# Designs tried in a protein design run: designed miniproteins, single chains, continued (5). Part 17

Each design is a single chain, and the fold is of that chain. pLDDT is the mean over its residues in the fold that is shown.

## One batch from the design tools (miniprotein)

Design m16596
Fold by ESMFold2-Fast:
Structure m16596 (fold): chain A 82 residues (1-82)
Amino acid sequence: DEATYRRALAAARAAAVARLLGDEEKANELAEEAGKLLSKLSQEKRDEIVDEALKFGEEASKLSEEEKKALLEEYEAEWAAA
């Protein structure tokens, strides 16, 4: 399901950004939601999302706090919309 894939990726990315911002509560909530969505996907798609989220987290760590906040808002909206 493309919608499930997009939501899982968005939630995983949002969780990574929230963690980088020090919002552990939000990061844990988003990680739990990502996990629920990932459980509906094939192993191959789960591995893709995990790899993409890890790479994204490394790149996002280089961003300013303002840029991280903007990305968090964007990915939360994407997760909620799908």
Scores: mean pLDDT 83

Design m16597
Fold by ESMFold2-Fast:
Formats: C-alpha cells, structure tokens, sequence
Structure m16597 (fold): chain A 58 residues (1-58)
C-alpha cells in the first residue's frame, strides 16, 4: 500500500510525464506557452495535494 506522501509523489510524476508528452507532441508552442502550461499543472497539483492532506488530517 502507498502512504499519502507516496501517492502525492506518484501523482506528481504522472502529471509531469503527461505534460512532457503533450509538449513533445506540440513542438510549435512558444516557450511562454510551454511555461504557462507547466505553471498551470504545478498549480493544479498544489491544490490536489492540499485537498489530500486535509482529508488525511480529518
């Protein structure tokens, strides 16, 4: 079984792999667009991590 920290780390790794694959399939994106996509993914992960930690603390 996975601990909360292991689940969060696995989720982050999966999101990072999907973002990398998407950027690789869209090489015509500007560096600004790529940075925005990465930033949005990081922000979304932070919200999910906060939610999972709050649930674990209840």
Amino acid sequence: MLSLEERIAELRARVERRVAAYLAQNPDLSEEQKAAIRAAADAGLALVEEHLRAEAAA
Scores: mean pLDDT 82

Design m16598
Fold by ESMFold2-Fast:
Structure m16598 (fold): chain A 68 residues (1-68)
Amino acid sequence: RPLERARRHSRALQEALKYKEKKDFEKANEIIDRIRQETKDWVERAQELFEKDASLEEVQKALDEWYR
């Protein structure tokens, strides 16, 4: 799912550009905001795992899964 989400984000960004060309700024901004919120959540989750004394392997796997 993480890789599918990354590809979906890339696709959504392209679609947002298309909506901007149609002067549909509301749709374009909505897509961009959603991507931004999802990315932020991943980073915060990984940091929380680190502070919980999660194993190095567990933290690294979570980061890799969200970023790659």
Scores: mean pLDDT 65

Design m16599
Fold by ESMFold2-Fast:
Structure m16599 (fold): chain A 73 residues (1-73)
Amino acid sequence: SLSAEEAARLLEKGRELAERAQEEASKRASEEVAEELRRLAEELAEAAAAGDRARAAALQEELAALAEKAGLA
């Protein structure tokens, strides 16, 4: 199980990753990929704000995987 400290670090890293992925998407991703990254970043921000650690972790992984597939990570 995630400790409160681990959850806080995960949420912070998720926010940083979402911001970086969105910024990179603006440079070179297709419009469809940019829209999907934006959607995932928004959902990640909402999960982080709600304190939903499990959802934030899953969304962080999904966003990272999409960014890697798009050649952004």
Scores: mean pLDDT 72

Design m16600
Fold by ESMFold2-Fast:
Structure m16600 (fold): chain A 128 residues (1-128)
Amino acid sequence: WRAPLETARILIDAAEMYANKGDFDKAIELAELAIQANPELRADALTVLGYAYLKKGEYDKAIEYFEEAIKIDPNNARAYLVLGEAYYKKGKYDEAIKWYQKALDINPNNTRAKKLLEEAQKKKEEAS
């Protein structure tokens, strides 16, 4: 038995909303439920789960979830973007630049990714 795609999508959207509001534990719970509900949305659910851990400050755990999401869906521009954010938070600016560039290769019109790439490039110059 599987939950409908619509149900899993609602759980993913709710998880992201709770992560953005600072309720990380609820975001994690809902993202984990989405993973269990429908395997077709596993990459999206893992991306939101990782995002909740990123917002919570658990960068290494966030990276593991984003890497698994990318392994399932290598065209997920959002997963690359938040993977770059996790490396940026760890001070790994070369890795952040690499993943922001990959996000832009998939979605060239992403203004947030362009801004984050420029910010990471500036930090790399300051660190050298």
Scores: mean pLDDT 84

Design m16601
Fold by ESMFold2-Fast:
Structure m16601 (fold): chain A 61 residues (1-61)
Amino acid sequence: MADEAARALLEARNKLQSLPVRSPEAVAHYDEAVRAMEAGDYEKALEHAKRTLEIIDAELA
């Protein structure tokens, strides 16, 4: 779980950094994922990281 959360956070961060304009919603979910990760709530961190990726992927599809 922790490893999956960490990988999802890394992927979300890399995708956000590659975008010329960042969605406020995607950034907000990424920030929530980081906070959850710091709190040790890996399930919540993974959920928010996946949501960040979902928003970005839907925009780029």
Scores: mean pLDDT 80

Design m16603
Fold by ESMFold2-Fast:
Structure m16603 (fold): chain A 83 residues (1-83)
Amino acid sequence: SAAEEARKLIEEAEKALEEGKKAEEKAKKEEDPIKRTALLLNAVGNLVEAGLLAERALKLAEEAGDEELAAKAREILKEAGAI
């Protein structure tokens, strides 16, 4: 179902979002410019992935009429900087 697909995409988006946030926090504490840049690129990649997954999840949640899943997807989009 659309709701089941949305839930799976939300789980994947949450994992990508967490990895992106961890990379950003590591970058803030990294003193080596090259290593810091690599961490920031990793963070951007994970946040973009989280946003794309959450956008798809939002469309499926809205199709299913699941307001709770839609709200979760919107929160991930906000945290990923996509809205």
Scores: mean pLDDT 88

Design m16604
Fold by ESMFold2-Fast:
Structure m16604 (fold): chain A 81 residues (1-81)
Amino acid sequence: SKKEEAEKYLKKAEEALKKGKLEEAVEYLKKAAKLLTDDPTLITGIELRAIGALLDAELTGDEEKAIKELKEILKELKELL
C-alpha cells in the first residue's frame, strides 16, 4: 500500500538524518510526501523546504539547522500516516 511504502521512505529518511546524509534524507522525504498526499501545494511546499534546508547547509555549513528543519518535515509527514 502507499502507506506502507511511505513508512519505508520515512524510516530511510530518519536513518539518513542520523548518518548526516542530508541529500538522501531530502530524496526520501520527497518520495514519502508524494505517497502520503495528493495535494500539489503541500507536496511542492515540503519539497521546497527540504531542498532549501539542504542548500542552506551547503552554503553556510550549518548542518544542525538543516537537520532540525528536515526532522520537522519528517514529523509532519508521519502525522499524515
Scores: mean pLDDT 88

Design m16605
Fold by ESMFold2-Fast:
Structure m16605 (fold): chain A 57 residues (1-57)
Amino acid sequence: MFSEEEAERRAENLKEALLASGKSEEEAQTVADKVKELLIEGRGEEADRLGVRALTA
């Protein structure tokens, strides 16, 4: 499980990766917010799956 600070860092890194892959700012922010929420809730596997899916969509 990630700490709150690490969840924020992971979400920011994912947002940057999504923007680099051509996703819109709104789409990248929405996905990053959801990943951060899942990580804070201790749902790390769901967060990882969402992140991978968003990057490969």
Scores: mean pLDDT 79

Design m16606
Fold by ESMFold2-Fast:
Structure m16606 (fold): chain A 56 residues (1-56)
Amino acid sequence: SEAQREELRRKLLEMARAKDQEGLKKAVDEAVKELGFSPEEAERLAVEAWILAQEE
């Protein structure tokens, strides 16, 4: 759902700001297994969050 996507993006951005690469990997894995995201979509969101955090 859209709410799940927003929550995932928020979590990924927080982890990216903290430079928590292991947390990002775990969140991506959980999103695929628990929330039904495709691996490609979850990985794309994590990469986007990382780039945004580095630009701040």
Scores: mean pLDDT 81

Design m16607
Fold by ESMFold2-Fast:
Structure m16607 (fold): chain A 80 residues (1-80)
Amino acid sequence: MREEAIELLEEALERAKEEGLSERTIELIQKAIEAVKKGDLETAGKYLDEAGVLAVLEGSEEVVELLSRAGRLIRQEMKK
């Protein structure tokens, strides 16, 4: 679960860079990856929620979908 969430976040990070999304959006995705790696899923969820809002505002449907999928996996792990 954690490994799959990290893969989705790393793909979202690559797409955000390729599409030229803001440095803030890229930073939030990077911080979410680091939080997941540390097991701080609550903090990771907060960074993902903020990054998702920014990705919607910047018009990146692909990044939004990747962040949404990663966030769903993180929320599922937090409930167990």
Scores: mean pLDDT 83

Design m16608
Fold by ESMFold2-Fast:
Formats: structure tokens, sequence, C-alpha cells
Structure m16608 (fold): chain A 56 residues (1-56)
């Protein structure tokens, strides 16, 4: 469910050391809770892109 996706993104935000990725995870989670799936997907992608910049 979208609530489960929001919970997962909030947990990822708590564990991330990347401030910008954390911000995007939290925005994506809130969008899923609001039912705004398009916005949630956009912010999820931005969060993952930020994490990938520092994963290598």
Amino acid sequence: TYQELADILEERAKKSTNKKARDYYLKAAQAYRDGDIETAREYSKKAFDEELKYAA
C-alpha cells in the first residue's frame, strides 16, 4: 500500500547521512500519505539519485 511505501521512505530518511536525500525521502513519504502518487514518485527518484551520487 502507499502507507507502507511512505513508512519505508521515512525509515530510509532516518538512516541516510545525505541531508538532501533525507529531505526528498520525507517529501516522497508525505506525498504517498496524501495520495499524490505522481509527486511521490518524482521525489522518490530524486532521493535515490542523491543516494547514488555518494554510494560509489
Scores: mean pLDDT 80

Design m16609
Fold by ESMFold2-Fast:
Structure m16609 (fold): chain A 63 residues (1-63)
Amino acid sequence: MSEEERRRLAEELVEEAVRAAEAGDLDKAQTLGLKGILLLDDEEYRLALAERVRAAIQRYLES
């Protein structure tokens, strides 16, 4: 798998994680988010994706 393919898959998994968090499925959100982030070697990009998942989970919990 190329780096471009890994980044695309990671973004798809993180988008699914965000949707899971919005739906209240926090276990699914954390699992999908972690799977997406683990595909990436770029620390800054990894942190950006992790923050998107964290923010979605936190937003749900504060709702």
Scores: mean pLDDT 82

Design m16610
Fold by ESMFold2-Fast:
Structure m16610 (fold): chain A 68 residues (1-68)
Amino acid sequence: TNQAAADRLRALGDRLYPEIAAQYGDDVAEKVRQAFLDGADAILAGADPAAVRHEATRRSADVIQEAM
């Protein structure tokens, strides 16, 4: 279900937070987590879960790249 896909995407963002925070700081980790939270909201609004997950991952990578 879209709810289960959204919940899984939020959980992924939460799991990544401590590792990103340790390497790049809390500000970068929060931006990455927000990308996954925004993705979860998009899935609940009817967006395709696979496409949203791909976009959230890409956005996350861009945030990390800009922090380097």
Scores: mean pLDDT 85

Design m16611
Fold by ESMFold2-Fast:
Structure m16611 (fold): chain A 70 residues (1-70)
Amino acid sequence: SEQEEIEKKVEELNERLGEIFEAGLEKNWSVEEIEAKLKEELKEAREEGMPEELLEEMEKVVKYAVELYK
């Protein structure tokens, strides 16, 4: 179903965001560089039709993670 496809895409996006964050920390990227990469992923998900409510939840997680390393 469309709902199941959306849930799968949410899981895949969360996994990608986590991988980007971990890779950035391992490579000693700045917090700003990590944030920029995470925002790029969220922008692509929005263009692909991810529901705004789910994107807002993911954006909150990204902001929280960024603030922890600011």
Scores: mean pLDDT 78

Design m16612
Fold by ESMFold2-Fast:
Structure m16612 (fold): chain A 75 residues (1-75)
Amino acid sequence: AEASLASLEVPVKLAEEALELAKEKGDEEAIKRAEELLKKAKELLETPQGSKESVEEFNKILKEAEELLKELKEK
């Protein structure tokens, strides 16, 4: 299973892909959303892990990045 998504780098990668696609499409709101997600993902990567709160933040950022990337691909 690709879950071993215990790697906090996965949300960073998805946010970076969304940012690149948003820039290609010229969607300023999507660019801002992707930049915000990338910032949060990088902050989470530098934050001490192991709490329920950090796991919830990881899942939230991952979901938001996946949803943004899906929206951009359907444009």
Scores: mean pLDDT 73

Design m16613
Fold by ESMFold2-Fast:
Structure m16613 (fold): chain A 80 residues (1-80)
Amino acid sequence: KLEEAARLLRRAAETLAEDPSNGEEISGNLLKAAELIKEAAPEELAAEVLALLAEAGAALSEGDVEKAVELFRKAAELVE
């Protein structure tokens, strides 16, 4: 489950880096990853990863795609 979440987060990061306008695929992968993390990760890890995803969302709303990609990759590394 966590390995699948890491894969989905990496896919979201790659899609965002290549085509930031593909919001449906990015959002779908992020939502699925968040569900898996909430279900399978220890509370401390889940809180840390969800905080990174919230920070990535804030970066995207400010137009900082590069920071959001880095945060998604960092989240994937934590759950791997």
Scores: mean pLDDT 80

Design m16614
Fold by ESMFold2-Fast:
Structure m16614 (fold): chain A 60 residues (1-60)
Amino acid sequence: HMKEEIEEEVEIALTRMKAEIAIKAGDYEGAIEYLEKLLEREPDDEELRERLEEARKKAE
């Protein structure tokens, strides 16, 4: 069922873009929500974890 796999990859890519846009816009709270969703899907992604920590620090 390759269609389902492709849709999942697209969802992840869109969520990554939303997180990056939120960071760029200074919406760190929004960025945190998107990054947490991404990390739930890919918990071993060190780059996402680092981005989440950065966003949390800037949200203060």
Scores: mean pLDDT 77

Design m16615
Fold by ESMFold2-Fast:
Structure m16615 (fold): chain A 69 residues (1-69)
Amino acid sequence: MMAEVEEESRRVLAELEPLAQEALENKDTEKGKEILLEAMREGIRLAERLGLDPEAIAAAREAVKKAEE
C-alpha cells in the first residue's frame, strides 16, 4: 500500500513541476499568479488526501489565502 502511494505521489508531484515552472516564468502577470495558485491548491489537495504533514498543509493553505487577497 505505502509503496503504491509513494509512487503515485511522486508522479503527481512531477506533474506539478511544469506548472510551478510556468508560474515562476509568468510571476509578473495575472496569469502567472493564477497558475501558481492553481499549482498550490492542487498540491494541498494531494497532500490532504495522502495524510501528509498537517503543519505544512496548514501553512500552504494560509499562503494561498494570503495570495488570493
Scores: mean pLDDT 67

Design m16616
Fold by ESMFold2-Fast:
Structure m16616 (fold): chain A 132 residues (1-132)
Amino acid sequence: EKEQEERRRKLLEEAEKYVKDTAEKGISLLNEARTLLEQARAEARKVNPEIVPLVDEALTHLDKAIEAAKKGDLYTAVEHASRALKLVQEAAEKNPEIRDLLEEAGQKVREAIRVLTDGVRKVHFLEEEAEK
């Protein structure tokens, strides 16, 4: 009886720790992507101002992804990061001059999405095991 309650408590504590550790890793990668996108925005203003709105929208979604991750909402963080990735890819297709910088930013966002998605799956598994 108490052993089953202690096992459930430990699984839920492990889930909370995975949310925190996953969020910290995801936030780090999203901040790296944000820095690269700010550099891309500065270069775009000089060479192709037409893509600046796409980069600005991507930055807005990265900021929302970071805020969601800080709140432990890994699912919402993945949603916003995925939208940011789509916008970064569209900007890269339209501007070959800063494509390498945008592709590097896109790789960081993709890595963040992978980390956050793996975290969502692991937390769900631990929560289901806690119900048993």
Scores: mean pLDDT 86

Design m16617
Fold by ESMFold2-Fast:
Structure m16617 (fold): chain A 55 residues (1-55)
Amino acid sequence: SPWEEFMRALSEILELARRDPAAAEAALARYLGTQDPATAEGVRRLWAGLRAGLA
């Protein structure tokens, strides 16, 4: 399902962020480029919140 694909991609990027934040940002930007603008904006906001929570 699209939700399962989304959650898998996000989980992989989050795991990458623990090891290589720059690579994770690049992977996220690439992923966001494949999504519609509304979904991309929602994912970007969620990502920012998750990163703030990890600090």
Scores: mean pLDDT 75

Design m16619
Fold by ESMFold2-Fast:
Structure m16619 (fold): chain A 58 residues (1-58)
Amino acid sequence: SDAVREELRSLDLSLEESILEAARLGLWDAINTAKEAGLLKNLPEELRKEVERLIEEG
């Protein structure tokens, strides 16, 4: 449980960056999965808008 808590905290910060990088790399399957999980809704507005633009480009 303690290891899981630490992993979840790290995932919170790296998850946002990972989603943005996945969008830049055109990994649309991963982006679609994140969108369905509601992860994109939790991104800061600026990052979410950038990801959405990259999705529109792809």
Scores: mean pLDDT 68

Design m16620
Fold by ESMFold2-Fast:
Structure m16620 (fold): chain A 74 residues (1-74)
Amino acid sequence: DLKLRILELLAERGRATQAEIAEALGVPQSTVSRHLAELEKQGLVGRIRVGRTTYYVLTPKGRKYLAERRAAAA
């Protein structure tokens, strides 16, 4: 579940770029871009721009979603 892995990575790091997510998960940037677009549309991930760099972050909704998924796995 790549979407869940992206959410977990953002929870761990606080923020990450598309390239950092792709590198950390070992997947193409195009794959990460598609999943980030879906997660952003679902309100689970947001974007922040710092200088010339765009970072992705968990939203409060994304944190709740991740917590519920982790609780269900216990």
Scores: mean pLDDT 83

Design m16621
Fold by ESMFold2-Fast:
Structure m16621 (fold): chain A 82 residues (1-82)
Amino acid sequence: MEKELEEAKNEAAKAIEEKDAEGLLRAGKRMVDLLKEAGDYESLETLLEIFKDLLKEFEELGDEELAAALREVIAYMEEVLK
């Protein structure tokens, strides 16, 4: 799991660098699924705050496609955390 989570984080970082909104969406959802499968809801809550901060940054930069992808990941996380 830890290695798979690190791979998903690296994929998300690369997607952000390349402005690949679909890649960010896939990597973000994969991180959420891995943490949910592990039952690590504390790390999920931490990741949610990180993604909310990152969303603000994308909105300030005017990167609407990356912002839209992150909003979808955040909505998915909030549904998981209910």
Scores: mean pLDDT 84

Design m16622
Fold by ESMFold2-Fast:
Parts: sequence; structure tokens; C-alpha cells
Structure m16622 (fold): chain A 95 residues (1-95)
Amino acid sequence: KKEELWVETDRALVIMEASILLNSEDVPEEVKAKIRELIDALGNGDYERAIQLAEELKKIAESLKDQNPEVAEFLKRVAERAIEVAEKMKELGIK
């Protein structure tokens, strides 16, 4: 079946979800900078960089949990999906 099409769709969805966080005033500017780097890495097929940034964002999400629980949960989900998509891009050789 069309695994490449599904991965491309999931990549686009993760980029859209990450972009929502960039418009939130509750997300610190330093975190937004990492989210922009993640979007760029995913868009350019830099899956190793995307995995690294997503893992860093998961740790940041845990640190935000007490201050902004909704933002923390959203960021964690975006980061987890970004890792899954990047690993699948790597497996399928998508550039």
C-alpha cells in the first residue's frame, strides 16, 4: 500500500500542529525557536535532526506541565508524532 503517501500526510499534519504552537502566547520564545527548527528539519527531510529536536521538545514539555498543562500535553504529542514520522521517513528513505 501507499506507505510513502501516508508518511508525507503525517509529516504535513505534524508541521501544521507545530505551527499552531508558534501562534500561542503561552509558549516561550526559546521553545518557539526549537519548534521552527523542527518544522524546517521535517520539511527538509533532515530526520536525524528532527528526532533530536523532538526529543528535546518532549523534555521541555515535561518542564512546562505545571505552568501550562494544555501547552505541555500538545507539545508532547507533536514531539512524539514528529519522532514517529522522522523514523518512518528514515526507514523509507524519504529525502
Scores: mean pLDDT 82

Design m16623
Fold by ESMFold2-Fast:
Structure m16623 (fold): chain A 75 residues (1-75)
Amino acid sequence: SSAQEREQELLAKMTPEQQKILEAIRAAMDAHRPAEAALRAAQAAAGLPAKERGRAEIEAGLELLRLIGEELRKA
């Protein structure tokens, strides 16, 4: 699916550190801690280097919002 393709492309562009943050967000969502997940997502977006904040930040932010939205609908 296009969503799965976007997730795969995003993960391929993410650093290992960013991938660990995403994993922590997913774990927090699974534990029904949406506030913690939202904080982790904000930290990930804000933590991107200035050189990469443009397109990479937009792509990461949109994908994190999609994942958070899916988890909130599931919960």
Scores: mean pLDDT 61

Design m16624
Fold by ESMFold2-Fast:
Structure m16624 (fold): chain A 71 residues (1-71)
Amino acid sequence: SLRERAIELAEQMARLKARLMGAELEKETGLKPEITVERLGEKAFRGTARAGDRVRTATVEVEDVLAALKA
């Protein structure tokens, strides 16, 4: 279904955003970043990048991705 595609894409987008944030943290700290993606119920995915004590997060909402796919 279109919703299933939106969920898959939202997770992939959250991971990509976390990887991009991680690359910036690696450049700033010289440490390899830890990348995680967490599912926030059925609504969103949170991508997190951590290097040492520095943390960056980005959230991707499934409904935003679904709306883009319907447009």
Scores: mean pLDDT 88

Design m16625
Fold by ESMFold2-Fast:
Structure m16625 (fold): chain A 84 residues (1-84)
Amino acid sequence: MEEVVATGKIIPDKDAVVGSAPVELNGATATAALKKKGEQSDAIATGPASPEDVVEAVKRAIDELAKRAGVKLKYEISVETRTV
């Protein structure tokens, strides 16, 4: 069984409210978390979904987190396919 993993590194534009945003899309589960300045903020998605669906789930999780925090977030996404 193959799983696709997408990881987004989140760069907040200022010190912001700590929060998380879970998203599920087409079999991919994604969670984005914003932490205080000096801590790593990441979004990760995984599932037996296509790479496009996993990337979309990460983007939606980051967008939802940005909306909840009332800020704009910059991010970088990497994608990896793993065999189970």
Scores: mean pLDDT 67

Design m16626
Fold by ESMFold2-Fast:
Structure m16626 (fold): chain A 97 residues (1-97)
Amino acid sequence: MEYVKKAIEYAKKALEAAENGDFETARRYVDEAISYADKAFEEALKKGNEKAAEYVRQAISYLGEARRALSEGDVETAIENLKKAIEYLKKAYEEMK
């Protein structure tokens, strides 16, 4: 649960940085969010929580797309994917309780 909370925290910080036009800071926060999401995915698998693991996997995919969009200067796509990543991380958190 702590890893999912940290992933949500960093994804939200990345979203705020991207909305403020600080793409370098946004990318660093996306990297932190991915790191914690990877740990959350391992935790969900160890606990046998397949639904939480699937939601975290979806979030990791969206974080990866956000990272790519930030690298290409596509701010709108980055923001959209960050919002989707946060949504799926929250769904994972509810499954893990």
Scores: mean pLDDT 89

Design m16627
Fold by ESMFold2-Fast:
Structure m16627 (fold): chain A 76 residues (1-76)
Amino acid sequence: MAEEAREMGERGDPASVEPLIALLTDEDPATRLAAAEALGRMAGRDPRVRAALREVTKTDPSPVVRSVARLVLGPE
């Protein structure tokens, strides 16, 4: 799953946005990290992506995943 999330981010296909948002709730923290990085790379300004990443910053048990989501969301 983490490899799949990375590949989706590298392709930059808009059809990958919804699957990547779903991977933000995966059981594997490496997969969630890869999904957050991929979304930040390809769609960091998308309102759906920003809403999903805001939830990750509040609810994700991994400090590393929360930090990456926060980096994608800010700063301005």
Scores: mean pLDDT 78

Design m16628
Fold by ESMFold2-Fast:
Structure m16628 (fold): chain A 66 residues (1-66)
Amino acid sequence: SAREEARRLLGEAYEAALAGDLERAAKLVHQAGVTLGLPEEEVERLAELMRTDPLAALTRLGQLVQ
């Protein structure tokens, strides 16, 4: 399902963020948002949030997949 795929992408984004690779984490968050069917502007906001506040981005994406 889209939720299961987005949850997998969230896990990968979390690992990328822990490794300090915020650009990879932002791309994974973007992919998760697209997978969930979020509007393009919301997907871009979520990816930008990952670059500026990774914990907030991961928390928000986590809420969307639960």
Scores: mean pLDDT 86

Design m16629
Fold by ESMFold2-Fast:
Structure m16629 (fold): chain A 61 residues (1-61)
Amino acid sequence: MSEALKRLEEALRSGDVERLREILEELGFSERTINGAVAVVEAKDPVLIRVAIADLREKLG
């Protein structure tokens, strides 16, 4: 697993929206994808967070 993915998983689980945005922008994800990930964090649903992590693993792996 890449260091970037590990940092993203931590941001998603901790609810750190600012850190999540910064990492996704550095990795070149679209604003639409970033906004989707932020919405998942704001929903505070563990199932949605796990799905978002799986999606990011697919995009980064």
Scores: mean pLDDT 75

Design m16630
Fold by ESMFold2-Fast:
Structure m16630 (fold): chain A 64 residues (1-64)
Amino acid sequence: DAVERAEEYLARAEELLRAGDLEEGRKALMQAGNYAVKAIAQGKTEEGTAIGKRLAELAREYGL
């Protein structure tokens, strides 16, 4: 499930970024974004868009 995978990677990214691991956090955000795009393509537009907004907020917060 693309939404579940996106949420898993988003949660992992948040943990890594809070721990100061910007390199692994960036990789996790990229994976979250890839799955969010897949979710939107599969018709889960609201869920994928919400994940994308949170991803953008984290990227901005951590200067990525």
Scores: mean pLDDT 86

Design m16631
Fold by ESMFold2-Fast:
Structure m16631 (fold): chain A 65 residues (1-65)
Amino acid sequence: SPEEKAREHLRKAAQSYKNGDYETAYKHAEEAVKYAREAGFSPERLAELQAVADFFKKKYEKKKS
């Protein structure tokens, strides 16, 4: 289901972040947002998930810059 896929991608994002792989963490967090939207998550929950993805993106950009 889209809900299960969202949870799987969030788990992978957390693991990638823990390993210092901010690029992979961001990509998985973005996929989690997509599946959460398909699953019908509320706008508030989608905003929270997008904030997590944006945080990983900032970490990735900061490491590259």
Scores: mean pLDDT 83

Design m16632
Fold by ESMFold2-Fast:
Order: sequence, then structure tokens, then C-alpha cells
Structure m16632 (fold): chain A 64 residues (1-64)
Amino acid sequence: MSQGADDILGEISKTSPSAELMADQLEKLGLTKAADYLRQASRSTGGASSDYARQAYKEIAKAI
């Protein structure tokens, strides 16, 4: 499937002014691990960034 964390990250980045604000909102919702992974994704490049984004969205999915 082509539907991945990259697509979701793109949508969130489009609607939010910064990755830090997105991570802050996740942390306030109690999704601390997801926020941490999202911050790691924003600080990384290439495949590492994609892997961290994927982990962030897995944590969000588990919490909902």
C-alpha cells in the first residue's frame, strides 16, 4: 500500500505551522511516545525520517 506515514506527515505539515507544534499537541493529548517520534522524524532525513514518522503514527493509532 502507498498509504504511509509520509502521506500523513505531509497532510499534518500542510495544516500545522511547525512539527514542534504538532508534537506539542500530541504530548498534551498524552501521546508522549508519538510526539517524541515525530520530533525525531523532523530532525532526521531520508529513510530515517520516514521510519520515525511511521512509529509516531503507530503510537497514535494504538492510543485511539
Scores: mean pLDDT 69

Design m16633
Fold by ESMFold2-Fast:
Structure m16633 (fold): chain A 61 residues (1-61)
Amino acid sequence: MAELEEKIAKYGKKLQEEMKRLTPEQQRAFLEAYEKGDIEKYNALLQPLGDEELARRAAAR
């Protein structure tokens, strides 16, 4: 469980940056997942951002 605390703390900083890119509805879902410690749900919310990065890389090629 100590590793969970470290992961949550690490994701906390990333969460602030990601929340600036999310809609208010997604931000609320993110906070709920973070508060519950549901890492899988948290990662699912980040999937669209991963797709944006992939699209940006494709556009550069």
Scores: mean pLDDT 60

